# Ledger of designs, part 36: designed miniproteins, single chains, continued (4)

Each design is a single chain, and the fold is of that chain. pLDDT is the mean over its residues in the fold that is shown.

## One batch from the design tools (miniprotein)

Design m13225
Fold by ESMFold2-Fast:
Structure m13225 (fold): chain A 80 residues (1-80)
Amino acid sequence: SPRDAALEKELTDFLAEMEARVAELAAAGKSPAEIRAELDAMVDARVEALKAKYGLSDEEVARIRAALRAAADGLIEDAL
């Protein structure tokens, strides 16, 4: 559906943003805890924006948040 395609693009673009931010913070000498805190804030802000923009259900919000946090964990582990 057009909604699913748009949401998938938003999530793909956001994963790239998180990857770039991890690389930037790691290059700046930020601790894993500081990088984690920044990514957690980014995920929470993006999920709230997507909920408002796409009218996501609580179940969709929970699923997307969990997936993005898992992706953030992987990006931090791979970068550090």
Scores: mean pLDDT 88

Design m13226
Fold by ESMFold2-Fast:
Structure m13226 (fold): chain A 70 residues (1-70)
Amino acid sequence: MEKLLALIEEARAAITDDHPSREELLAALDAVERALAEDPSRYNEAGNLAREILEAAREGRPFRRPPALP
């Protein structure tokens, strides 16, 4: 759990104000945190999405939130 929370914080810090999908990335991170709070068994799913968000944030590429999380 701690490693995933650190990943979420790193992803949030990597999202810049000028990112083309800033709102989508932030909303997706919030969804990851909510999903984990509601169902910890989604740990692997949340971790995969958090890594994707971090990668999109670092590369500055457009991002659209997958429907897999609420």
Scores: mean pLDDT 73

Design m13227
Fold by ESMFold2-Fast:
Structure m13227 (fold): chain A 90 residues (1-90)
Amino acid sequence: MKEKVEELFKQFKERIKNKDVEGADKLLDEIYNIALEAKKKGDKELYEFTIKKLEELRKLAEEAAKKTGDKMLEELAEKIKSAIEKLKKS
């Protein structure tokens, strides 16, 4: 599963680079579900790893939004932030 998260992380970075915000949003949902299942199963290592990757993606989306002024990228960064907060509260 860590290998799957790393693959999704690489795909997310490429989609952000290509301004494919809709494609990146779909990958966010997949990464979020992996983190949620890891938490539910008590897989702390996978959960912590996935949260760390989500934080990296948030910073990447924030930086891209700041450089481009793209409101969709700004919205994506907020979605990633909200996903991290939901995972930590659950």
Scores: mean pLDDT 82

Design m13228
Fold by ESMFold2-Fast:
Structure m13228 (fold): chain A 96 residues (1-96)
Amino acid sequence: SKQAELVALVREIEARRAALSDELEAAGLPEEEREKLGLEQQAKDALELGEAFGLTKEGEEAAKKLLSGVTEENIEEAEKAFREVTLKAQEALAAA
């Protein structure tokens, strides 16, 4: 049951991100504003995954990097931090 709950959370996050992307595009917002809102949602997703999987420190670090005003050089590091939270969440799920 806990495994099913974690899978449901990941799917819910994916669905929210897709819905947000479509909504922002339909609203005709500038690309820069859409990117900023996308990063803010990714930061919230990282925190939620961190809390659910007991990775609060990793989630907070990923959120901080995503919200710090991403430059071209920092984008890769922010994306890596988010991927590390997701990977650790998947590893925790596999170990459960």
Scores: mean pLDDT 71

Design m13229
Fold by ESMFold2-Fast:
Structure m13229 (fold): chain A 65 residues (1-65)
Amino acid sequence: AAPPVREGMDLEEILEFIEKSSLEELERLLADLEKAATVQDLSDVEKKILEAVKEALERKKKELE
């Protein structure tokens, strides 16, 4: 079995959370990930999360227009 890590959210669970997140929650997630990227290189998983957040944000912004 995969060891339970401190962040008990698998990539799939994180992506589902992003899809269910509000515009404000997505903006905060994006800001946090962009701040992390300015300090150090993002992992492949973090890059996928960042891309998913950006896509969800753009989609929700277009839906609000």
Scores: mean pLDDT 71

Design m13230
Fold by ESMFold2-Fast:
Structure m13230 (fold): chain A 97 residues (1-97)
Amino acid sequence: MDAEELQKKIDEYIKNKIKPTSKEQQRIANLAEAERLFAGIKGALEKAEELGLEKLPASLQNRIVFGSAAEAARNSPSPEEAYERGRELAEKKYKEL
């Protein structure tokens, strides 16, 4: 998967659920970072949806999903670790509401 294809998939996924920030768009442009960020977004979003993400206002959805994903991507050397950490961080942030 190239950077452009990965960016389109992330944009399509986000477009259906939450609004990306300009900073998130810039991060997506870097392929290695985008792969970790994508995995973190996927993990965080899947876990948050299990907990009832759709019942929250869009600003709080963005905070939980992208906040968790960014932290997971920054602190994980691989997409697999970013996915699992994204899930854990989203659950923690949701429970703190």
Scores: mean pLDDT 72

Design m13231
Fold by ESMFold2-Fast:
Structure m13231 (fold): chain A 117 residues (1-117)
Amino acid sequence: SSIQELVRETWARIAPDTPRSEWTDEQVLAFLDELGLSHEDAPLLRFLAEQEVPLEDLYPVLIALRFLVSHHHLDLTAEEVAEILGVSRRHASKALELFEKHRDELLAAIAERKAAA
């Protein structure tokens, strides 16, 4: 099955009737566990849910956003991100747009999570 199918089926099972912006911490962590992703990605997944990123775009945009946050000291283009991660230019561009608009918020949220660990 495609990752998009896995994401859709996981959504239907964990949070069928819950808008993305209203996901509980438990639902976010359960979603990450099902996708085989780190709990350190929880702030980014919640952020993407609050930005109403379409379910079909969620996984590739999350991977691109995680990369941008982890490499925040680099000035990367959407083309470079897409090539490095094997995601579409459209997904890389969306992640870059969100990162540029919300850079300080995203970096602060991740720093807070690391301080709480």
Scores: mean pLDDT 75

Design m13232
Fold by ESMFold2-Fast:
Structure m13232 (fold): chain A 80 residues (1-80)
Amino acid sequence: APGGSTLNVEVVAEEEKKEEVKEKAEEAARQAIDPGMPASDLEKKVADAVKAIEGVKEAKASRSDPGKPVTEIKVTVKAE
């Protein structure tokens, strides 16, 4: 979406669970987003929600521009 910030969610998952983790991480990130939440709290809430998913080894969340509202979520899953 034009004029917004992208929430980038980087996930490291077990190889056999990569697709399942990706679907669940996208859902968890969408449910965790609250437009009234401070940027630091939003990133932590999303990362914590994704880390709770079975098969997730690591999760990190970061905004492309902390001064802009989140208009897009991009989840990247790496397998090990």
Scores: mean pLDDT 76

Design m13233
Fold by ESMFold2-Fast:
Structure m13233 (fold): chain A 65 residues (1-65)
Amino acid sequence: GETVLENVETMIETLAKETDPAVQARGVAGIRYYVDKALEQGLLSPEQAEEILARVAETVAAVAA
């Protein structure tokens, strides 16, 4: 699970710096897809996935404000 969490952290950091809404939307979709695949493989707990998706939503809201 460590590598998955490291990859997700990098994706969220990239998302926070993105100013193009179309690229940001693709980034959000990419993180969701990655999280779903990690859940299917047992590399993330449902609680970790929920926390990640909450952080993604908060990051998008902060950039939009």
Scores: mean pLDDT 78

Design m13234
Fold by ESMFold2-Fast:
Structure m13234 (fold): chain A 77 residues (1-77)
Amino acid sequence: RAQEVRELTERALRELGLPRSAYPVVGRLVEDALREGVPRERVLGAVAHVLELQPTVDLSRYPISAFADATSPLIRG
C-alpha cells in the first residue's frame, strides 16, 4: 500500500509537472482516492481534477478534505 501510494504520487508529480514540494498533498490525494475506491488508472485524473479546482492555491496547503467533499461524487459518477 505505502509503496503503491508512493509510486502513483511520483508518477502524478512527473506527469502533471508538479514540484516535489507538492508530494505530501498529492500523496494524500492519491491515498484518499484509493481509499474511496477510485480505480488505479483514474487516480491521476482525479488528482489533476482536484488540483485544477484550486489553481491559485499553494499545493502544500491544499486541504485534503476538499478532495472528499468536492470530487468524491465526480470520481464515483
Scores: mean pLDDT 63

Design m13235
Fold by ESMFold2-Fast:
Structure m13235 (fold): chain A 72 residues (1-72)
Amino acid sequence: MSPAEIAWEEEHREELEQKIEELTQLAKTKSREEVGQALIDVLRDLAKLAKEKDPALAKRIEEQIKKAEAWL
């Protein structure tokens, strides 16, 4: 794990935890389309942030977006 990855995770840890909790609540009460769109939006934001600091991490997130889009 690179120092840039550690710094990025620490910097965005609270934001990630909040987004995960929001998605978990949405999964219980919202439609498949609403949950899927919220997941894609979160992943897109994370990919943009990661791309500048860690392109490899951003690419992995982009692959998850592609899979999520296939689910919708």
Scores: mean pLDDT 69

Design m13236
Fold by ESMFold2-Fast:
Structure m13236 (fold): chain A 110 residues (1-110)
Amino acid sequence: MVPEELEKEIDKLIDLLFVGNLEKAKKLLEETAKKFGLSKEEILELILKKLEKEFRDIKERYKEEKWVGEQLRLMVLRNALENLIKLAKELGLEKIAERAEKLLEEIEKF
């Protein structure tokens, strides 16, 4: 279970990744890592897990509703993943980048 304060910081990081503000995302990532005693890799893994969960939730909703909101959520998820991949590569976190690329490929096929 992720602490509520940490989850709020992860949500802020995802928002920054969605808008493509990588400079601010890097700064917040470093501050969050220090605050919670986690590595940058561990925080990016938590972000990736949240994006994976969002995609699962979207797929379930899309089977039933096919709402425009689900399409907008897919766009947000795609943009966040593209910037997460870029950030992970800049940090030398190749395993996180590979997992994010695989998830992005699954979304593109959906």
Scores: mean pLDDT 84

Design m13237
Fold by ESMFold2-Fast:
Structure m13237 (fold): chain A 88 residues (1-88)
Amino acid sequence: ARAEELERWRRQLSAAAAEGTGAALTAEQRADLAALKREAPEATEYLLANAAAVRSGEDALRLFARAAEIAGREELAAEYRAIIEAAA
């Protein structure tokens, strides 16, 4: 249940970031994006505005960490921050 919830949250953030880069979305990604717009509209707007500016894997992790924080998804935000710290 917990792992499935975190994976669902990762998919939602990834779908919004893909939309922000102008990528063509699958039906599943469109559903994930619609769910994120309902559950976390501010995080969705953040991803749509900032995803195209990503230049590195670290930038992507920081983008997702901030989006998770805005969405109030603290466990997911902590996972992204831990990955950044481990890579430094």
Scores: mean pLDDT 85

Design m13238
Fold by ESMFold2-Fast:
Structure m13238 (fold): chain A 78 residues (1-78)
Amino acid sequence: VVLEADPSLSPEAQAAFARIAEALAAGDEEAILEVLREMLELRSKRTGVAPTEEHLEKLREQARALVAAAEAARAAAA
C-alpha cells in the first residue's frame, strides 16, 4: 500500500520499484544494487548529469540499508 503508484515516478521507475520489492523478499542485495544502478543510469540520461563515484557509493549504501531493514522487519514479524 505504501509503495502503491507515486504519480511523480516514470513507468520505468515504477517497474524498478517492483523489482526492488521482489529482490527484498528474496534477500538479494546484488539484485537490489543492479536495479538502483539502472535507475541511476535512467536519471543520468534524463538530467544529462553523468553518474559519479559518490553516486555509486550511495547506491551500495542504499542496497545494504534496504536489506538490513528487510531483515529487521522479518525478525520483528517473528
Scores: mean pLDDT 68

Design m13239
Fold by ESMFold2-Fast:
Structure m13239 (fold): chain A 86 residues (1-86)
Amino acid sequence: SAEIEALVAEFERLYEEVIRLGLELLKTETDLDKILRVIGLILRAIGLRLDVELLLATETDEAELIARLRAIIAELRALLEELKAL
């Protein structure tokens, strides 16, 4: 489905951005509280990627798959905005 392909592509773009930004922040950050927050956000993004991979492997209902992908993407966008605010 074109919609599922577009949502997966959107997830991958956002995921790459979160990991890239998080790792760049860890290269220069010296505040331990901020370092721990960045690590937590990276781990949450990794968890969302595992959820997407499991969802794509197991969900046979297209409407449910689309709804859950949209929810995961919304959560990933929130993580990215939280990283940008650090």
Scores: mean pLDDT 90

Design m13240
Fold by ESMFold2-Fast:
Structure m13240 (fold): chain A 63 residues (1-63)
Amino acid sequence: ATYEVTITGDRPAITASGTTYPKGSTLLVKDAKLLPDGLIEGTLVATGERVLVPAADVEVKEV
């Protein structure tokens, strides 16, 4: 499934290359999984890059 993830907190999403997506960013994420440390790991649809997102600081909608 593909998810629309909006960053709502002050902690940005970060990619494997170190690119950051700040508060107010909306990301399309595939293959999302919740890690035991409270991070969501997924793949950005636009780039194919791995992204980590703070689970407490996001709104998630399936698209």
Scores: mean pLDDT 81

Design m13241
Fold by ESMFold2-Fast:
Structure m13241 (fold): chain A 65 residues (1-65)
Amino acid sequence: SKEEAFALAGEAQELLKEVKNEEVRLEFAEKLDALVPGLVASDPEALAEARKIIEELKKVVEEEK
């Protein structure tokens, strides 16, 4: 649903704030921005890719601690 897509986008934005490396943060922001059209359309593949990127962001944040 669009609500789920926006919830995932919000979670990703909060995780991006925790990323200390500027280059890495910008790379993930670019990847997420590329998914926006698919997320707006509630494309299942875009939602799955967004979840994967969020999990990768969580690992980046954990590795920086």
Scores: mean pLDDT 77

Design m13242
Fold by ESMFold2-Fast:
Structure m13242 (fold): chain A 89 residues (1-89)
Amino acid sequence: SMEAVFKPLTEVQKLVQEGKDLFKKGKKEKDIDLLKKAIQLYQQAIQIIEDALKNYKLPPFIKQKLQQLKQEAQEGIKKAKELIKELEE
């Protein structure tokens, strides 16, 4: 169905995964620039989620998926910011 190909959900899933991959690499390499890039991808994902939740009448399962991805992105931002602070000490 068309709901299975909801482009914002697919885009957000990709951005959150890319953010996680950059966070993992930045943590391993102690690279602040990679961690900052991870934060930017997570922030972009959150913006798309908030726009989707505001502008579309979404099925409950898509709304729940977007809210879960928003929480994952917010947690990723928090962890990346904490790690940047540790690396700048």
Scores: mean pLDDT 87

Design m13243
Fold by ESMFold2-Fast:
Structure m13243 (fold): chain A 89 residues (1-89)
Amino acid sequence: ANELTKEAIELIAEASLLVMKASILLRYAKPEDKEKAMKEAIDLLKKAVKLLQKAKDLAQKAGDTTLAKIAESNIKALEEEIKRLEEEL
């Protein structure tokens, strides 16, 4: 239980760093690099979703329903952001 919860938290932290990197790329991209930055940000957000899916699974196996719900909420938010960015391309 403790080891699964710890691994889930570490995956959520890693996903958060990828989301931060995507946000920085989108915020500081020059106009001529906007499409390239959006594509790179989409790839980072998709990687973050995969990490959060693993974190949710581990949290569920550990019986941590709160952590599982946090992961699920973050997955939904990132999937909506990915869709928004893909529609802008």
Scores: mean pLDDT 89

Design m13244
Fold by ESMFold2-Fast:
Structure m13244 (fold): chain A 68 residues (1-68)
Amino acid sequence: SRATRLAAIHDLAEALGISRETAERILERLLQGADPEALAREISRRTGVSEEYALRLLERARAALQNA
């Protein structure tokens, strides 16, 4: 749902210290089939968080958005 998507965007933005617009683009790429490990490396380079932390956040967001 849109509410679930907005919550995932908000959680990712807060956890990474990035804008909601940046978090939304990251989640859109993830839903379009971007490799989560490659995306986590890109996030790590840009934000300074660990690749492991970024990957865990992406996996959590993906699970929430796919109703898995």
Scores: mean pLDDT 83

Design m13245
Fold by ESMFold2-Fast:
Structure m13245 (fold): chain A 93 residues (1-93)
Amino acid sequence: SDSKKAAQMVGEIMLLLGEKVDAELAGKDTSELEKKIKELLGEGHLFTGEVFESQGKLEEAAEEYRKAAELFKSVGDEEKAKAAQEKADKLAA
């Protein structure tokens, strides 16, 4: 179900945020944890866009796909960034 997938994604993000806090308190580099958090946020926006698209909310879906594309681009995932941007562009036409 959509709610179960959303809950699982939120749980994963919360776990990584906790690991980032622990690493910061220990004076460790958090760059890899930040990359993983951004990647999961990108997946979350992609999923939210798909839900809005399934509901006929095409402008809201396009906005979520653009947010996903920016997050994937920020972590160097050019393939996922391009795919998300193409989804947004198709809905904006």
Scores: mean pLDDT 86

Design m13246
Fold by ESMFold2-Fast:
Structure m13246 (fold): chain A 58 residues (1-58)
Amino acid sequence: SKEEEREKVFEEAHKKVDELTDKLIQLIKANAPQEEIDKVRKEIADVYREAIDKLVEI
């Protein structure tokens, strides 16, 4: 069903965002360069964008 396909998209996005969020927190605590922090923020934004693109096709 479309609902099951939607749930899979959310589950995949959630797992990726959790991993990237942990990485982001580690970089901030380590006082990493702003460029490295911004790259991870962009990766998180890209995960949401890709999830929305998939949801539009469902």
Scores: mean pLDDT 87

Design m13247
Fold by ESMFold2-Fast:
Structure m13247 (fold): chain A 74 residues (1-74)
Amino acid sequence: STMEIIQQDLADIEALIGSTTDEGSKRRLEAQLAVVRSAQQTVLTSQDPLKQAIALARILASRTEADLIKRKEE
């Protein structure tokens, strides 16, 4: 389900935070995690389709940035 995919992405970001030794990257990932969690809550609770679409777009953008960070470190 879509929720399982989002939960896996959050877990992947948390794993990156745990494995990252650069304090700057770690702080960026922690801030990104907070934004994604807030956006996820909006998707689940909002009745406004535009707000849901914006929140989903933010989650997808966050996933792309996390993937780029992971590939650069590997």
Scores: mean pLDDT 72

Design m13248
Fold by ESMFold2-Fast:
Structure m13248 (fold): chain A 72 residues (1-72)
Amino acid sequence: MDAIMAAIKKDPDSQDIAKQIFQRGLDFRSQGRDDQAIHMFDMVERYFPDSPYVMDAAMQQLQIAIRNAIPG
């Protein structure tokens, strides 16, 4: 659960963490690890809902999920 979400959102360190998680998601996606990539992007939107990365993370996981449902 997100017991410290409010504190994380306000702290500058949290913005760097959101960036790292988002980049890790992109790295997993480039490796074909879609499940791991989706998990990373989901973490960004859950723990950093106000970060500039949350929209991109949500878009990334949505695109991966759609592609997995409709191959080719």
Scores: mean pLDDT 72

Design m13249
Fold by ESMFold2-Fast:
Structure m13249 (fold): chain A 74 residues (1-74)
Amino acid sequence: LDLLSPSEEVRKLNPEAFEAAVARLRALPKELQVELERLVFEKSSLLPELKDLEVPEEVDLEKQYEALELLTHG
C-alpha cells in the first residue's frame, strides 16, 4: 500500500508505475480501497489535479496518514 513512495514527478513521467500502485489498492475491499485511494492521493499531492478535489474538512488526513504509515513501516 505504498503509493507515497514514488514522487509526483515519477507519477507524471511514469504513469505505468502509478497504475501498478493503484491496482494494488484495488485488490482491497471496495470500501477500504476508496478511502485509501482518496487519503493517499490527497495527502501526497501526487497530481496537481487532485488538489482541486473537494474533501470534507471533517476528514482527518493526518490521522489516516499515521495509520497508513504504521501499516507500511510498523
Scores: mean pLDDT 47

Design m13250
Fold by ESMFold2-Fast:
Structure m13250 (fold): chain A 81 residues (1-81)
Amino acid sequence: SVEDELFAVLREIQELVARLLKYGSEEQKKEAFELAREFQARVEAINDELADAPLEERLEALLREAREFLERLKKIVEEAE
């Protein structure tokens, strides 16, 4: 389900954030923080735009944004090689 997929993506995000907090540089942490603020703004915009929409449609939009955030976080972590 969309809800199960969203949960899985959010869990992966939490694990990457935890890794960055333990092992990341100050620059990587700053980039991740800026990216997290952008993600928060997108979530707020979706909740505003889809306030009267079916829950499933809102969850699908949130899943798309969460996947984008995860992909961009992975790139920040990859630079730590």
Scores: mean pLDDT 83

Design m13251
Fold by ESMFold2-Fast:
Structure m13251 (fold): chain A 70 residues (1-70)
Amino acid sequence: SSDAKSLYEKSDLYLQAAEYFAKGDKQKGNELLKKAGSTFSEDTPPELAAGIAEGLAGIYRGVAKLIEKG
């Protein structure tokens, strides 16, 4: 469904943000995070930002899969 597709797209943005944070690219990480609909504090360490973004990616992907199964 279109709803599931939108959630997969958000999940992919969070996953990409996590990858950039893990590489130390805070500018690209934050840009992708904003596109996914979130913001983090400037004081958030990159490794923590990466972990949170990866967790959000998992949540959105999980919800998308539930919508596709329903």
Scores: mean pLDDT 83

Design m13252
Fold by ESMFold2-Fast:
Structure m13252 (fold): chain A 62 residues (1-62)
Amino acid sequence: SHMAERSARTDRALREAFVDLLKEAGREVKPVEEMTDEEFQAVAKEAFDLILDRAFERRKAR
């Protein structure tokens, strides 16, 4: 169905965004296609922690 296809595209875009964020931070990450849901959960948590760290550092520096 159209909803399932849209959901899959959104999930892939989100995964690619997290991978790009970690690569920008100098971390090596597996391609999205090679990730299991459990591996992505770990990557998502790490990306979220990185976002929080950057936000916190920017608040302290400014």
Scores: mean pLDDT 71

Design m13253
Fold by ESMFold2-Fast:
Structure m13253 (fold): chain A 76 residues (1-76)
Amino acid sequence: MEARVKKLRARMAQIRRDAEQVLSPGQLAALDADAEYAERLLDEAVRTGDVKKFIHAQMLLLAMEGEVIVARKAKE
């Protein structure tokens, strides 16, 4: 669990850095709210061993990554 959480957190940090380059302040605020929720789910997954919370956090990360990809495409 911990190794997977560490990788997912590193990926989320990279997505947030990329988001700062392409998203508006309002879009960044929404992505930051999703990232904060994902972090809470990861903390609970580590604390309780609840795999469902880990899966939910992964799904949020995929959604955040998709938003950044779409925003980059719109600026091309």
Scores: mean pLDDT 82

Design m13254
Fold by ESMFold2-Fast:
Structure m13254 (fold): chain A 66 residues (1-66)
Amino acid sequence: SKEELVEEALKLIEEYEKKVKELFPDPVVQRVAEHELSRLKEEIKKASEEEIKEIIKHLRQVLERL
């Protein structure tokens, strides 16, 4: 369901935010990441099911490289 996709995307965003805070102690980098992720969370709430699937795919690829 769309609700399950939204929940999965939000969990991946939370995991990414946690990894950025652990790996990049620079407060400027953290602030930029927090701002971009906050914007992405709002986009997910308004996105189609197909768009959310693409976001999940992208987030998983990024997390695998961290």
Scores: mean pLDDT 81

Design m13255
Fold by ESMFold2-Fast:
Structure m13255 (fold): chain A 67 residues (1-67)
Amino acid sequence: GRERALEAARREAERNGIDVEKAVANMERALRGELPELPEERAALLREIADRLREIGDRYEAELKAR
């Protein structure tokens, strides 16, 4: 589900040397652009996915910022 999609995105970002933080921000931006055109129920699910992605990005950002 969501967790596997997030892990896949993280794994691909690491493989390409991309910051997970940047990937999360970019995905949130894409989801925001699509949200207004989606059915309310699907929009709510996408918001929840974005929230989870944000939590992962926030954790990585804290780790990077602490260094």
Scores: mean pLDDT 60

Design m13256
Fold by ESMFold2-Fast:
Structure m13256 (fold): chain A 51 residues (1-51)
Amino acid sequence: DPGKLSINVEYQGKTYEITLRPGTHPQEISYQIEQLENGKPLKDVHGVHLV
């Protein structure tokens, strides 16, 4: 999707693909990682997937 940014993040030995809106701040990535730790996706995340 040309309007989206995707990044790969390693957390607790697993790789996650996080799909972000343009202009997402690094602090949002930290919040997404915290939600993954708690096993809950963020409402503002377009997609969080285990790769």
Scores: mean pLDDT 57

Design m13257
Fold by ESMFold2-Fast:
Structure m13257 (fold): chain A 73 residues (1-73)
Amino acid sequence: SAGERAVEAGVAAAEALGLSDIDLSMVRMQLAILLTHGRYEEMPEALRNTLLKLGVSEEQARAVAAAVAAALA
């Protein structure tokens, strides 16, 4: 499904930023929860906000969110 592709795209893009395995697990869990509740359209912004809290730059967080949004289209 598009939601499942969005989860994998978000995790892969976050992994490319060099996030720890723990932080990547948190990212995957957050996206999986949104997918389970049919709230997949919230994934890009939710992920952007989570990455900012993890210390990722605004530019990098926006790029990861864009990858998730593209997978949902």
Scores: mean pLDDT 86

Design m13258
Fold by ESMFold2-Fast:
Structure m13258 (fold): chain A 73 residues (1-73)
Amino acid sequence: LGSDPARASILAAKYYIEMAKEFKEKGRLGTAKLYLGKAIDFATMAIMVSTREEDKKEAQELRKEAEELLKEI
């Protein structure tokens, strides 16, 4: 009941994006970049392991969000 690697990776990507936004707000751009890199990695994993189209689309949107945030810092 806990072994959905796609869902786990999506939740990890969301967590790292949220943390990156928090650190960016505090001016800690280096830490924000590291967390955005982690978010991109987890979103990419989710895309690769997702068998459901909804999960794959959510993961693709999260990766794009992290990539756009990374370009801003």
Scores: mean pLDDT 86

Design m13259
Fold by ESMFold2-Fast:
Parts: C-alpha cells; structure tokens; sequence
Structure m13259 (fold): chain A 67 residues (1-67)
C-alpha cells in the first residue's frame, strides 16, 4: 500500500518540493488517517483504505506545492 502510494505520488507530482523522508511521512500519515477514519465508521473492508489514503495524500501534496 505505501509503495503504491509512493509510486502514484511521484508520477502525479514529479516536481514536489519535499524530501524523500517528508514524502514517506505524509504517505504513512495518509494510510494511518484512512484506517482510523474507516475504523471509526465500522468499515473493515481493506479495499477502501487505498482510495481514501490517496485522497488524503493528494490534499497534503497539493498543500505542499501551493505553500
């Protein structure tokens, strides 16, 4: 999951002004936030984690690009 998010982020945002460490931290946080959100709603379907994590990560990455 984190590897898929990293690949997607680098393909969608190749010029992102983040270090590898900062990017990995945002990816990890997005996955954790997605799991926490789904768990709070009683959703145990792991297939829902990746699309939600991508949505969270996209918001964070766009914020980083736009300052």
Amino acid sequence: MEEELRKWALEEFPDIPLSEEELEELIRKAVEDAKAFLSAFGITDESKILPLAKSILEVDLRAAINS
Scores: mean pLDDT 79

Design m13260
Fold by ESMFold2-Fast:
Structure m13260 (fold): chain A 59 residues (1-59)
Amino acid sequence: TDEEIRREIGGILEEALRRDGATREALAKAQAEAKSRFPEHADLVDEVAAEIARAYGLA
């Protein structure tokens, strides 16, 4: 489901920030990886990345 995909995308992005640090560079790299895994959900990846950027003060 879209909710399951959204949760998986969020997990990828948050895990990357935890591993590499909460930086715009780490988020951008994770966002590119998530788009590679879910090319049909690229817009959803952008939306989740924007939410995470806001939550971590990276926006």
Scores: mean pLDDT 83

